Designed miniproteins, single chains, continued (2). Designs and how they scored, part 103

Each design is a single chain, and the fold is of that chain. pLDDT is the mean over its residues in the fold that is shown.

## One batch from the design tools (miniprotein)

Design m7571
Fold by ESMFold2-Fast:
Structure m7571 (fold): chain A 122 residues (1-122)
Amino acid sequence: SLEDFEKKVMEKVIEKLGPEAVEKARQEARDNPEQVVNEIRFKALKGERIDLEMGVKAYEVLKHGSKELKIKLLTALSGAYFEDPEIFELIVGIVASDEDEEVRQHFLELFPELKPLAEKFA
């Protein structure tokens, strides 16, 4: 279910941004995940929407980052809003299904309103 949903969302993301832009965004997130955290925190503080390219970077960090980076990014996402609802739903699914119980618990404590959406993927 989550793997099938992830594949469909990422195929649509590639259609919207192009494969080169998606790979560049993912590589930038792998090379400097702390910059992704800082940029998202700054946008949240300004009340700005997170665009699809930044959503891809958040997805990369939350799927493949360290526990410490995932927790930092989840905290930075509190008060942030995504422009693309499908990438946001995918991010919720990825975090709700994380192998680390502390990552899952931190997510639920920061986003209690997202518990019904999280339970769809648990």
Scores: mean pLDDT 86

Design m7572
Fold by ESMFold2-Fast:
Structure m7572 (fold): chain A 62 residues (1-62)
Amino acid sequence: KPVVADVSGKDQREGFAAGYEAGKKANGGTVLIKVDGASPQAGIAAVMGARFAGAEGVATPL
């Protein structure tokens, strides 16, 4: 089951941290990054954070 990370209202640093935390929980699986109301920088940072934790990060409006 994919892990979902919501980065709405987050900045780049918060986005990276949220993606990294979700990526660790996914344990090499998939993280769906909800980007509704997020800056592009927060969404990109969350994908990078998930990838840094060894997971696949997918940015999507939900």
Scores: mean pLDDT 78

Design m7573
Fold by ESMFold2-Fast:
Formats: C-alpha cells, structure tokens, sequence
Structure m7573 (fold): chain A 94 residues (1-94)
C-alpha cells in the first residue's frame, strides 16, 4: 500500500472537496453499492447515509492533516479509496 506525502494527501483532500453535488451523489451511490446488499443499495435513505459518511470522512481527513497526524490521514485516505469504484477513483485522480 502506497504511503502518501502530506502534499499528496492535501491534493487528494482538495479534489474531494472540489467534487460537484452530482459527483458526490455518484460517489455516495457507489459507496452504497460497495457496503449494502443489492436489495438496499438503491434506496434513497441508504444513499443519503453513504453521502453523510463520505462527508464525515472528508472532514476527518482535513482535521488529521491540520493536526499533522499523517499516519492516520494515510489510513483514512486508503479507506476512502478502497470504498470507491475503480472508475470514480480514476476520475477523482484525473
């Protein structure tokens, strides 16, 4: 697993924060598909819960970077990446 520098983590956070509402909803739908059984993944309440979870993870990543907790920030960044679809991860990295 790659260890990101502070600059790489800050760039990742900036990209996450720069996502449009439409792109955030797309990420939330993909997160719901990764975390939920097929019968629940398309329910509005599940998508909203996934959206709130992503926003909380982004906020925590920002706080970890401000507090210079780089090991924890790396772990959270990898968790976010692992929860996203390969297609959205590629788009986010572009």
Amino acid sequence: MKVYSREELEAFLERLRALSDEEREELARNLAKELSPPELQDKPEVIEAAKRSLEAMIDILGLLLEEEKLESANALAHMIESLLSPELLAKLRA
Scores: mean pLDDT 77

Design m7574
Fold by ESMFold2-Fast:
Order: structure tokens, then C-alpha cells, then sequence
Structure m7574 (fold): chain A 86 residues (1-86)
């Protein structure tokens, strides 16, 4: 991936991640997730975290890379909490 493409992808993922985090937190707070739904949601959050970490490693913008890594860590922690609550 070129740094220019990585910066663009990182911006898109950084913009999208807060919405995904908020929705996942609402689902966790409602306590209505089955074990299977919790595993599926946690898996989706982990996939997004891996994508954020990858574009952060390729991005030439250090502030953008740091924000992407921060959001990746938040997604991984949320995924852990969702699986533990199921």
C-alpha cells in the first residue's frame, strides 16, 4: 500500500470507527446479545481493529497513525468485554 492510499484509508476508518464503537457499546449495554451474536460482533470489531492497525503501520501521517492505533485498541477492548458479557 502506498503512504498516500494508507493515509486516505486511515482517515476513512478513523471517521467510521467511533460510530461502530458507539453502536457496539449500545448492544452491550442492552444485554440482549446471545452467545453467538456476541462472538460474531466481537469478531467484526477485531477485524476492524486489525485493519486500523495495518493502515496505521503504512500511513505517513503520524497523528493519523496514532489515532488509528488508539481506535484499534478501543475496538479490541470492547470486543473482549462483549465476549465476557455473553
Amino acid sequence: MTPEVANREARLLVEEAPRVIEEARKLLEEGKLSEQEAVSLATALRIQAVALDYVASQASDPELAEEARRLAEELLELARRIEEAA
Scores: mean pLDDT 84

Design m7575
Fold by ESMFold2-Fast:
Structure m7575 (fold): chain A 84 residues (1-84)
Amino acid sequence: MEWSDEELAALAAAIRAGRIGDVSPQVAAFLAREGLTGADLVAGRVFPSGRGLPEWSAEELQRFFATVGVPLSLEQARRLAALL
C-alpha cells in the first residue's frame, strides 16, 4: 500500500486524538478484539513498555501496524513517527 503524506498526516492526527479506529478499519478490528480504545494506544498503559504510540520508534510503529494488517514501509513509518 502506498501512503501519501496527507494520509500519514491524517493517521498521525487520529493517533494523537485517540481516534485511530475511526480512520483505520483494521485498527478498529484490532481494538474491538483486544477490548481496547484508541486512547489506550496513545496512553501506552496496555503495552509492556508503558509507552504510547507517539513515543515509539519508526521500527516499532512499522511492526505494530504490520501485525494489525496496515503495512507501512520503513520510510512511511519514519514520516509517521516524525508527525507524532
Scores: mean pLDDT 77

Design m7576
Fold by ESMFold2-Fast:
Structure m7576 (fold): chain A 57 residues (1-57)
Amino acid sequence: GPPFDAERVKQAVRTVTSTARSAEQKEIMAQYVLDEYLRRHPEHEEEIRAAVEEALA
């Protein structure tokens, strides 16, 4: 797969949550992105969590 890039994590969160109809749905969608990136790049856990949190702020 592509090399790790925190900006791609942020973009993925912003893209999937852009279609969310509620705050609850936004959280669920963001959780799917978080879980997928943690599965693919477990060595970058702290950076992934920070990127998701920043994208949701």
Scores: mean pLDDT 82

Design m7577
Fold by ESMFold2-Fast:
Structure m7577 (fold): chain A 65 residues (1-65)
Amino acid sequence: GKLAELLSKLAAEGKGTEIGELLKSLGFSDDEIQDLVAEAAQLAPVGASSAEVARILGELVEEKL
């Protein structure tokens, strides 16, 4: 989805702060964001790039919207 593509791009550019701010703007708390990031990392293969993990994070967020 659009969000998954955007988060992947932001992570590739090292813009982790902007990812956090974007998710907060969508109504997610810091604790919810931390849980979603942990879930995305668990679903990602060992050695996955930050961009790949961020794409999975975006898909998880889109499923909850």
Scores: mean pLDDT 84

Design m7578
Fold by ESMFold2-Fast:
Structure m7578 (fold): chain A 88 residues (1-88)
Amino acid sequence: MEEEVRRLLEEMGRLFQEALEAAKKGDREKASKLASEAGAKLAKAYTLAGKPEMGKKAVKLFAEEAKKTLGLDDEQLERILKAGEEAI
């Protein structure tokens, strides 16, 4: 359980770094997809840790930061939120 939580958070971090690189190259669609996958990993990590309500809050904060950092639109923000909700 604890090792799986750590692995999910590491995967989330790697996916977000890949999303940042994609956004820097102007590939917003790839950045959005990678950010959605990162949000899902974040939600799963909190659920496995027994904190799904904290996971919902973390995904919302993550989605808002991803929108600002990656230059995503509202539709892409909603995709991240939906991916996180489906992972809980």
Scores: mean pLDDT 84

Design m7579
Fold by ESMFold2-Fast:
Structure m7579 (fold): chain A 95 residues (1-95)
Amino acid sequence: EEKIKELNEKIKEVEELKKRVDDMYATAQANLAKQLADYETRLAEAKASGNEDEIARLEQLLAGTRQHAADVQAYMDKRRKIVEKKIEELKKELE
């Protein structure tokens, strides 16, 4: 049946999309970790120099970047669940 062939192709496409989403998530987290490390290095330098204004600024940037990392994680987790649910629905329709 053409419908069975179409469903199998759709399942494969959605599974490939899931892999891409997982890869994107890993890349985004690695980039955010690097940015956090850069800010932590600058904060240590500011603390060593006693620059209170720079310390306050970098602490805000760190807090904001940590929040952004959490938001990215939540967004990617939600996208992953949607894709996983779609694969399950297609497999149930096939059977």
Scores: mean pLDDT 82

Design m7580
Fold by ESMFold2-Fast:
Structure m7580 (fold): chain A 74 residues (1-74)
Amino acid sequence: SSMKKEQEKKKYKFEASLYISLARMSLWNRTRSMVQQGIKQAQLALEYAKKAEDKKLIEEAQKILAEGQKLLAD
């Protein structure tokens, strides 16, 4: 039902936002192990953002993934 779909989307948005915040904190730490953790957290954020069908959260998660990958390459 539409009501249950909306509740599920809210849960996925919450999870995506949580993992985005965790990923940013991990990447701020700049150590290789924390950068790797941040990338994994950003990947989880992207999965939940896609399930939530939230374009803004998808774009935020993708940006954090790109930042983490750049930090590992440097």
Scores: mean pLDDT 86

Design m7581
Fold by ESMFold2-Fast:
Structure m7581 (fold): chain A 99 residues (1-99)
Amino acid sequence: GMTLREYLERLLRERDTPLLREALELADEIAELQRELERLVEESDSEEKRREIERLRERILELLRRLAEVLRESDDPELRELGERLLEEIRELEEALRE
């Protein structure tokens, strides 16, 4: 299947809009932070690294929310639907993290 980044890049080639550029920038930042989170999780269970992991998770969730908001503002109904699904996934992740 196509990744969100690959889908956004295809749409940007067909229609270059500020909204699609912002969505792609957010997707790239999220991917970078996710890679950093995976690296930290593999290295240690220390209290300091656990706090760093929690801060990264919070930052990733903030960017995912911003991405969902940007997608929902799109004139493309498929991007709006994707934004709604992403908000639902964020809600489920937040509930899981608070249990």
Scores: mean pLDDT 77

Design m7582
Fold by ESMFold2-Fast:
Structure m7582 (fold): chain A 69 residues (1-69)
Amino acid sequence: SLTPEQLSVLQEFGSKYHEVVSRLDELSLEEALERINEVGEEMKKKYPEYSDLLDKLTEQAKRDVTKLL
């Protein structure tokens, strides 16, 4: 089971990731991957205790976007 804090971190990451996905028509693959890396780094600065989880989420998001383009 996820803790309330873990759920909040996942929801915030998902929201920022969705913002990138919503603009994929305007972005190259390289730009989309850079934006996802920026989301991951921003989230790790805010939630450093979740750095390992956020790194895994960032890498998964990059794989998912690569399949969409």
Scores: mean pLDDT 84

Design m7583
Fold by ESMFold2-Fast:
Structure m7583 (fold): chain A 97 residues (1-97)
Amino acid sequence: MEKEIKEKIEEEIKEILSLSEEELEELLAEVERERPSLSGGAAEQAAIAEEILKLALEYLRNSENEEIRKKKIEEIRKLLEELYELVKKRAEEKEKK
């Protein structure tokens, strides 16, 4: 069923959480810089990416609090699922032209 998507989400979480605070801040700044030039579904995808990066920064900054870290991982997972659904919906709309 959805095993492939779940595996991709877990791999993306690992990749995001392996980034340094500096790398996450640079990515967030890039998304925020590009966002005003985007519209429709692209703007919506950028908004979700921005929230994911913010949650990853909060995870990194709360290294001593396991409960906060776990909550941030769960929130990142939920946003990645929303991002995949949005990408899928946009692909289907493009096929209908």
Scores: mean pLDDT 78

Design m7584
Fold by ESMFold2-Fast:
Structure m7584 (fold): chain A 69 residues (1-69)
Amino acid sequence: SSAESRAATREILIGRLKERGFSEERAREAADLALQRRYEEMAELLGISRETARRIADEAEREYLRQLL
């Protein structure tokens, strides 16, 4: 995806993680891992399961795609 698409998805991820109670710094690090599909490292960073980390990432990607349609 373009840098613009990645930036938009990153902001959605950060927002969703902050709504879940994570700090902005941790949300930013986790979002960068998710964009690299490094879900195990994202899960370890956040103290959640890999399944939950992947679900959050997939939901953010779907949200971005909905904005394009």
Scores: mean pLDDT 86

Design m7585
Fold by ESMFold2-Fast:
Structure m7585 (fold): chain A 77 residues (1-77)
Amino acid sequence: SEEIQKRIDELVELLRDPNASEEEKRIASLLILGIGWLQENSLEEVLEKIRELMEKLGASEEEKEKVLEEVEKAGNA
């Protein structure tokens, strides 16, 4: 969708921002992947996949919460 593509474009710009923190860039990378999956998968499937990926990567609970919240917002738009 146009809204999904716009959100991905915003996250890609964040990755190019020299003032963005490593945490912000890591979260943006996970969001690009999760939101991208919304193009071919249901919101529930994407939330489950991204949660499993974050567990494997050892993401903090704070990072997991931020990523899941933003993916859910994108999937409900």
Scores: mean pLDDT 81

Design m7586
Fold by ESMFold2-Fast:
Structure m7586 (fold): chain A 95 residues (1-95)
Amino acid sequence: MDQRLEQMIQLVSEIETLALKSLTNPGVRRLVRGFFSDLIGQLRYSRTLDDDEAQRVAQQIVDDLETFVENVKSHLSPESLEQIRRLLEELRQIA
């Protein structure tokens, strides 16, 4: 449980870092940082939930990240997009 949650937080943070590397607009960067801060906050809060509710939060975060990637993929470098997709797949396997 604890190791799984820490690994999920690490993967989400790595996806944020890769996305921000490709995004140059300061306003967009601020919105993206807020979005990822909220996701990490939800993951940390899931420690207070039972296993079924924590699983639901984890699945919702994967869905939200997949939607985010689809919305920003045209602004990402091909290398960053490929790396983000690998991290998302790893996150899906853990969630």
Scores: mean pLDDT 85

Design m7587
Fold by ESMFold2-Fast:
Structure m7587 (fold): chain A 92 residues (1-92)
Amino acid sequence: MELLEELKKKIKELEKLLKEEGIEIPESSELVDELVKKLKEMNASEEVIKLLEEAARIIAAVEENLDKLSKETIKKFEELVELANLVIVSIP
């Protein structure tokens, strides 16, 4: 799915930007665990679950540090959220 490749690329791009701005991405959170549980209940593939879990960790990191981030990083974050939502809606 071309959408999954775009999400994967956006995840890597944001990981790099957050690292450059000194923001640490958490390995886990309650929000991420809850999302993974819901995706498993929806019979999402392991690839989709893994990518959305990675996206959710980035989202958590950005939301905690929104006031510290550049406008460019915030714009890329908005693009990530849009892609993640498109993937979720595409689950059968």
Scores: mean pLDDT 79

Design m7588
Fold by ESMFold2-Fast:
Structure m7588 (fold): chain A 95 residues (1-95)
Amino acid sequence: MQEELIRELEELREEVLELAKKSKDELDKDLLEKIADQIELAKRYVENKDYDEAIEALEDAYALAGRIKNEEVKRKVQERLRELIEKVKELKEEQ
């Protein structure tokens, strides 16, 4: 499950960076780039089994996503971050 979660985090990071490239709004682009940085940080924490820090990084990314102006992009990013936060929490409980 840890390897699968690491893969999903990398896939979301790539998707968020593609959304940033396609964004016409400079603020949304900046927010998406910052979200990608938080996902990369969360991935490193998961690799090191620092699950509490990974959850914090993803929750910070979720807060940033709440500021995105494009409703469709905001919803998509928030839904995927919520799913990944739950997966990290589940992995933490498995110990």
Scores: mean pLDDT 87

Design m7589
Fold by ESMFold2-Fast:
Structure m7589 (fold): chain A 94 residues (1-94)
Amino acid sequence: GEEAEELYKKALEYIKKGEEAIKKGDLDTALEYVGKALDLAEKLIELGEYEKAKEVLKKALEVAKKVLHHAETLDQILRAIGLILRAIGLLEDA
């Protein structure tokens, strides 16, 4: 319904902000936005909106992988791995 469309749009906005943060070298902000997008993907799964959730999860996973590729601190590496594993787990359940 309309709620799912709003969650989906907001998740895509978070993904875009994550990509923009990576371009600026702000990996911590990128990780925050990936986490927020994954939270919205979980809500989409709860609503039975599996196709929208999978699209958000795939895009969030790609942003998290980019953070991992550019990560220079152990904290950033571990956080990126955590988000990657969360996204994969949600994709398997959806």
Scores: mean pLDDT 89

Design m7590
Fold by ESMFold2-Fast:
Structure m7590 (fold): chain A 76 residues (1-76)
Amino acid sequence: MAIITVTFDAKVPGALEALRAAIAAHPGARVLSAEQTDDEVKVTIRVDSGLEAAQRLADELARIPGVKEVKVEELE
């Protein structure tokens, strides 16, 4: 299993919709949590297909306008 944490600017229009579309296009990827502050949104995503699939999704998410940080972690 792998976890992806994405932080993006809450003020960028369409960023959340683009994020949801990218996650929905990846079988085995699920949103575990979403936290919103005044300045940013942090979304935690579980990827059951493993680290390689998580890294591919992370690379796609990093291209969304307004994304500031993407972190990938493998869980043992």
Scores: mean pLDDT 79

Design m7591
Fold by ESMFold2-Fast:
Structure m7591 (fold): chain A 94 residues (1-94)
Amino acid sequence: YEKLKKELLEQLRKVLEMLGYSQEEIDKVLKIAEQAIEGDEKAKAELRKIAARIAAELARRFEPPEDVESTAKLGADSIVHAVDNLEAYAAYTE
């Protein structure tokens, strides 16, 4: 569980660095992700917003623009799925 949490946060950090986020902004996003993993519903909602923003930026970067909305939703769903899976893994490793 702890290894999966660390790996997820590390991957998120890499994506944010690639998109040009500052270290301060990256640290804020990682705190929200940690709270979401712990089951904070407000943090989960905020993480979904951040995920949608990241997905939209990635879609704009490599195009085509027609798929931006679908790509943003897919990205957000993937991050939410990862958070939900971490909760399941916590149950299995306890």
Scores: mean pLDDT 66

Design m7592
Fold by ESMFold2-Fast:
Structure m7592 (fold): chain A 62 residues (1-62)
Amino acid sequence: SPLEEVQAGMRVIALFTDKLLDPSMTEEQLRARVEEDAAGYSPEVQAYMFEILDKLLAKEKE
């Protein structure tokens, strides 16, 4: 569902923002939190959430 994808994407952005505000949070810990939240969604939405996470992490490293 496009609405579920938007909601899930916004959740990933919120978790990524938490990492930006917490210098002690590792990329591994962020991935674990996204995995935990993703478990509440369909496999297709879960895949989309990790796609968004990977794009955000790549942009941060730029």
Scores: mean pLDDT 82

Design m7593
Fold by ESMFold2-Fast:
Structure m7593 (fold): chain A 63 residues (1-63)
Amino acid sequence: NAMTISLEELVDRLEAAGHLTPAERDAILAELKKNGSLTYEQAQRLAEALRAAGWVGDAPAPA
């Protein structure tokens, strides 16, 4: 699916699916709101969550 979603929407969906904790979601959203980008560690954790969810092919590809 070529539909793009925001990083905020993506992490919210991953938390709702149980692949991120509420604390991880809140930390990622706070970083996005503050800096508009993720730390390396947050990006790696997000990639792990996407793989665990099986969304690597259907979710917007990480750049």
Scores: mean pLDDT 72

Design m7594
Fold by ESMFold2-Fast:
Structure m7594 (fold): chain A 57 residues (1-57)
Amino acid sequence: GLPSRLAPAEELQRRAREHAPTIAEIHNQDVEEVERRSVKTAESAYRFAQEAEERAR
């Protein structure tokens, strides 16, 4: 299994992929473009969360 601290990053990326088709449908955008942007946003959010967790120790 994956370490608990790494699981959120993969979960965020998976969620981004799952929601990309719905977002593309609503906004009439390319699924691949929406997916790429969503994954990048999820990675940035994960990095921010990791830094916040380290500071909270």
Scores: mean pLDDT 65

Design m7595
Fold by ESMFold2-Fast:
Structure m7595 (fold): chain A 104 residues (1-104)
Amino acid sequence: MMDLMDKLSKLSLLAKKNAENATVDQLLDLSDQLEKLAKEAESEDPETAKLLQKISDLLRKAAEKGPTKEQAQKLLEKVSKALSYLALEFYSGARKEIEEAEKI
């Protein structure tokens, strides 16, 4: 659990940093990292794993659509917040940020 929370916090910071450039490659790289973490978390924390998979899928889908820089920035900001909430075990906060990200 502590190792998972540390990884979530680091990925939250990565998403926030990636929002500065907001490239399609950065969305795809973050999606891949989140999918890998979701698989690692599946046995220990299936709810976090499920939400991480949703974020990964959302980033991949956005990258495939060719987002504007503004859309990519807003998406990465929402992803950063969702990951920070997951690191705090605040699942309802994470779900809200994911739902808002789905509207971008």
Scores: mean pLDDT 86

Design m7596
Fold by ESMFold2-Fast:
Structure m7596 (fold): chain A 85 residues (1-85)
Amino acid sequence: MEEVRENLEKAKEALKKGDKEEAEKYIKKAIKSILELLKQVEDKKVILEVIGLILAAIGHLLDGDYEGAIRYLEEALRLIEEALK
């Protein structure tokens, strides 16, 4: 989850700057990392919830709603922090 967390933080910061291209780059890296984790863990519930939040963020990003995208990325980061604790 560390690599997913790092990439989602970078995506969030890119969106705060209005840099859609940089945000999409880091979201793609986060998706790649989380899909790899999904193959390795038996309890997939938290990972599937994080994937759902990332997909919601992508939907808002495609609609030009950067504030909505940021909110969903922040919720995904919150779940990751709780799972690491």
Scores: mean pLDDT 82

Design m7597
Fold by ESMFold2-Fast:
Structure m7597 (fold): chain A 78 residues (1-78)
Amino acid sequence: MEEGRKHYKEGVEAREKGDLEKAIEHFRKAAELFKEAGDYHSASLSYGLLSQVAEEAGDRELAEEAREKAREYLEKSR
């Protein structure tokens, strides 16, 4: 899934630049696109990074939700 991979890369770049808001947007979009494509492994990774960036941004609720989704999709990828 080319679009999902693009958002994943843009999320990594935004996080490296300290643009946590943009990183959250890109990782959320990547996770949704990978989920829709049935790529549960990449969806899990994207939700995992979303959780980390949300925690860095102080958004505890989003971090907890994303962590739970990362766990759920990791189980589905096995």
Scores: mean pLDDT 85

Design m7598
Fold by ESMFold2-Fast:
Structure m7598 (fold): chain A 62 residues (1-62)
Amino acid sequence: MEGVEALEKELKELLEKNPYPSLDEITRVIRRAIELGATPDEALEVASRVLNEVKKKEIEKK
């Protein structure tokens, strides 16, 4: 679970600073989560969920 939590936190911070991060930046966050115990499938699902949620939050905060 720690790997997934780290992914969610870092991806949210990345998206707050840059809504369109590079593939390299996203890959770095995913890879770090996998090193912390997340599976690739879990990391991809969490990344997709966070991307969708952050888009909704950005609309509200504009």
Scores: mean pLDDT 72

Design m7599
Fold by ESMFold2-Fast:
Structure m7599 (fold): chain A 96 residues (1-96)
Amino acid sequence: GIKKLTPEQKKTIDSIIVTAFNAADKNKDGYLNQSELETAISILSENLGYSPLSSTEAKILAKTIKVYALLENETTINLSTFKKVMLSLILPEDIK
């Protein structure tokens, strides 16, 4: 399981989130619209390499989809908000 994350692993996840955001931000305005957010989530999932999925990992992916649906109510999402939301979803719920 991924219950214990090192500082290096947390930094790596953070970097992956930032990279996905920047790659999806096509107009380079520092905000993601709905289509760009969808792209960012796709890039994140691919770059994280969570395969094969454990029960915890499957739960995290389900949460990612759920939060994406909530973010559809926003006009745009900035990097700070995206990073905060994605970090809370990617980290196992049992890591405190």
Scores: mean pLDDT 62

Design m7600
Fold by ESMFold2-Fast:
Structure m7600 (fold): chain A 61 residues (1-61)
Amino acid sequence: MNVPGGVADTAAGNITPEQAQAITEASRYAAEKLKTAKNLDEIAEVSQEAARLYQERVAAA
C-alpha cells in the first residue's frame, strides 16, 4: 500500500453508470472531431473538449 495522502485515487476510482455514459459521449465526440483534425494543436483541442464534455455530463449526474 502506497498512498501518501489519499488524494490521488481518482484514476482508480469507481465507474458509475453515469460516468460510463459520460465516457461514451465524450469518446463519440472525440472520434468524430479527430477525423477533421489536421495538426497537433487541433488534436489537443479535441481532447480538451472531450474532457470538458465528460466533466459536464458527470456534474449533471
Scores: mean pLDDT 68

Design m7601
Fold by ESMFold2-Fast:
Structure m7601 (fold): chain A 82 residues (1-82)
Amino acid sequence: MLTFTELLDKELSDLSDEQKKEVMLKMIEVLDRMIEEGRDYVLESEIREAFSDLSEEEQERVIEVLRKVLSSLGIELLEEPK
């Protein structure tokens, strides 16, 4: 079965290995914070802030990929109003 990192590698094949590694590490930090706070959801704003170096279109694509992955793990990805 595909792991979180394998799914990212498949969906984000246009990104370098270094970028994929950074995505993984940033998401681990986000998920650790979620668990520490007793939440079962991640906020889209947390992902956008973590990936501020990417274009808005790239951030949107990452969010869609992560929505699929997190859903498979039973974690909800929520949109925050601006």
Scores: mean pLDDT 72

Design m7602
Fold by ESMFold2-Fast:
Structure m7602 (fold): chain A 89 residues (1-89)
Amino acid sequence: NAEEAVTDQDIADLVAAVANLLIEKGRYEEAVAFLERILPQFSPEARPTLLVSLARAYKALGDEEKAREVAQEALKIDPTNEEAREILA
């Protein structure tokens, strides 16, 4: 049963949780480096969750331009992503 297998989305959700913990602890540069390194390993459909975490990390660093670019990329893949929309508002 494929339901019992770990999917790209399952791994992306766990990776995003780790990145969000780094952001919560003020380790923004580590969160950015981690997410940028791991993002290419994921299918496009799994990337929006990671891109939202990356945008949050950039925003926390004060890089509003990078945060907006990354949030827009998430919306290009998943237009219904409310967290990405909130970063752009």
Scores: mean pLDDT 82

Design m7603
Fold by ESMFold2-Fast:
Structure m7603 (fold): chain A 95 residues (1-95)
Amino acid sequence: SMSEQLRQDVDLLEDGVDLLIEEAARTTDPNVLRQLGRFVGGLMLDVIYLAQRAKKLGDDDTYQRLLGLLERLGRELPPEAQPHVQHGLDLVRSM
């Protein structure tokens, strides 16, 4: 079903984000942090797309998972990623 595919997509996203947060916590290299910021900018497009799908399907549980993921990124990612995370949060919360 479309709901099952959405849940699988979000599970994969959450797994990838766990690895991203762990790796980001291990570095102070300015070049790596800049690349991280750019990567997170792209990631926000995927998160917004999945949130729109969750809303269209009435899947409030998956929508809340995506909000929780964005809030976690806002707490745990370095400052270089924060403008992108905030943009994603603002858009998803406005849905």
Scores: mean pLDDT 89

Design m7604
Fold by ESMFold2-Fast:
Structure m7604 (fold): chain A 61 residues (1-61)
Amino acid sequence: SEKVEEAKKRLKEFVKENPDATYQQLTDELLRIAKELGITDKAELLKLWRFAVDEHDKLKA
């Protein structure tokens, strides 16, 4: 989905700019991005959350 790819790009940028962001802050930003892009499907939201957590964890390795 074009919207999911855009959301991944924005989440990756957020994580890069905010390497010390908490999981709560990541969740809040994900939900904000999803709302802006009209992503409402729970399975897509779960995939985006896993993507964001993976990107965040890479910065702490």
Scores: mean pLDDT 83

Design m7605
Fold by ESMFold2-Fast:
Structure m7605 (fold): chain A 100 residues (1-100)
Amino acid sequence: SSALERQKELMDRLGAALYHAWAEGRAAGLSTEEIVARLEAVRRRYLAVLRADPAVSEEMAARVEAIADAFIARVRADPDLPLQELAREMAARAEELLAA
């Protein structure tokens, strides 16, 4: 459905924003705590927009929140994780969440 396409686009935008903030933070030499704080701010902002959208169900918003939480938890657990590997892991998680 067109609604599912919009939900995927919002997931892609959140994913790109989180990835950019993480990559930029690492390149700037920020601490893991500072990077995580910035990722949490990005997550909070995008989830607010998502939950304000009448075309997005609470179930889908919760799935987007789950992948953002997994992204932040993975960065916190291994701050030296390669960008390509994080992207791969998050793509797999997104597929699992959308298949439910």
Scores: mean pLDDT 81

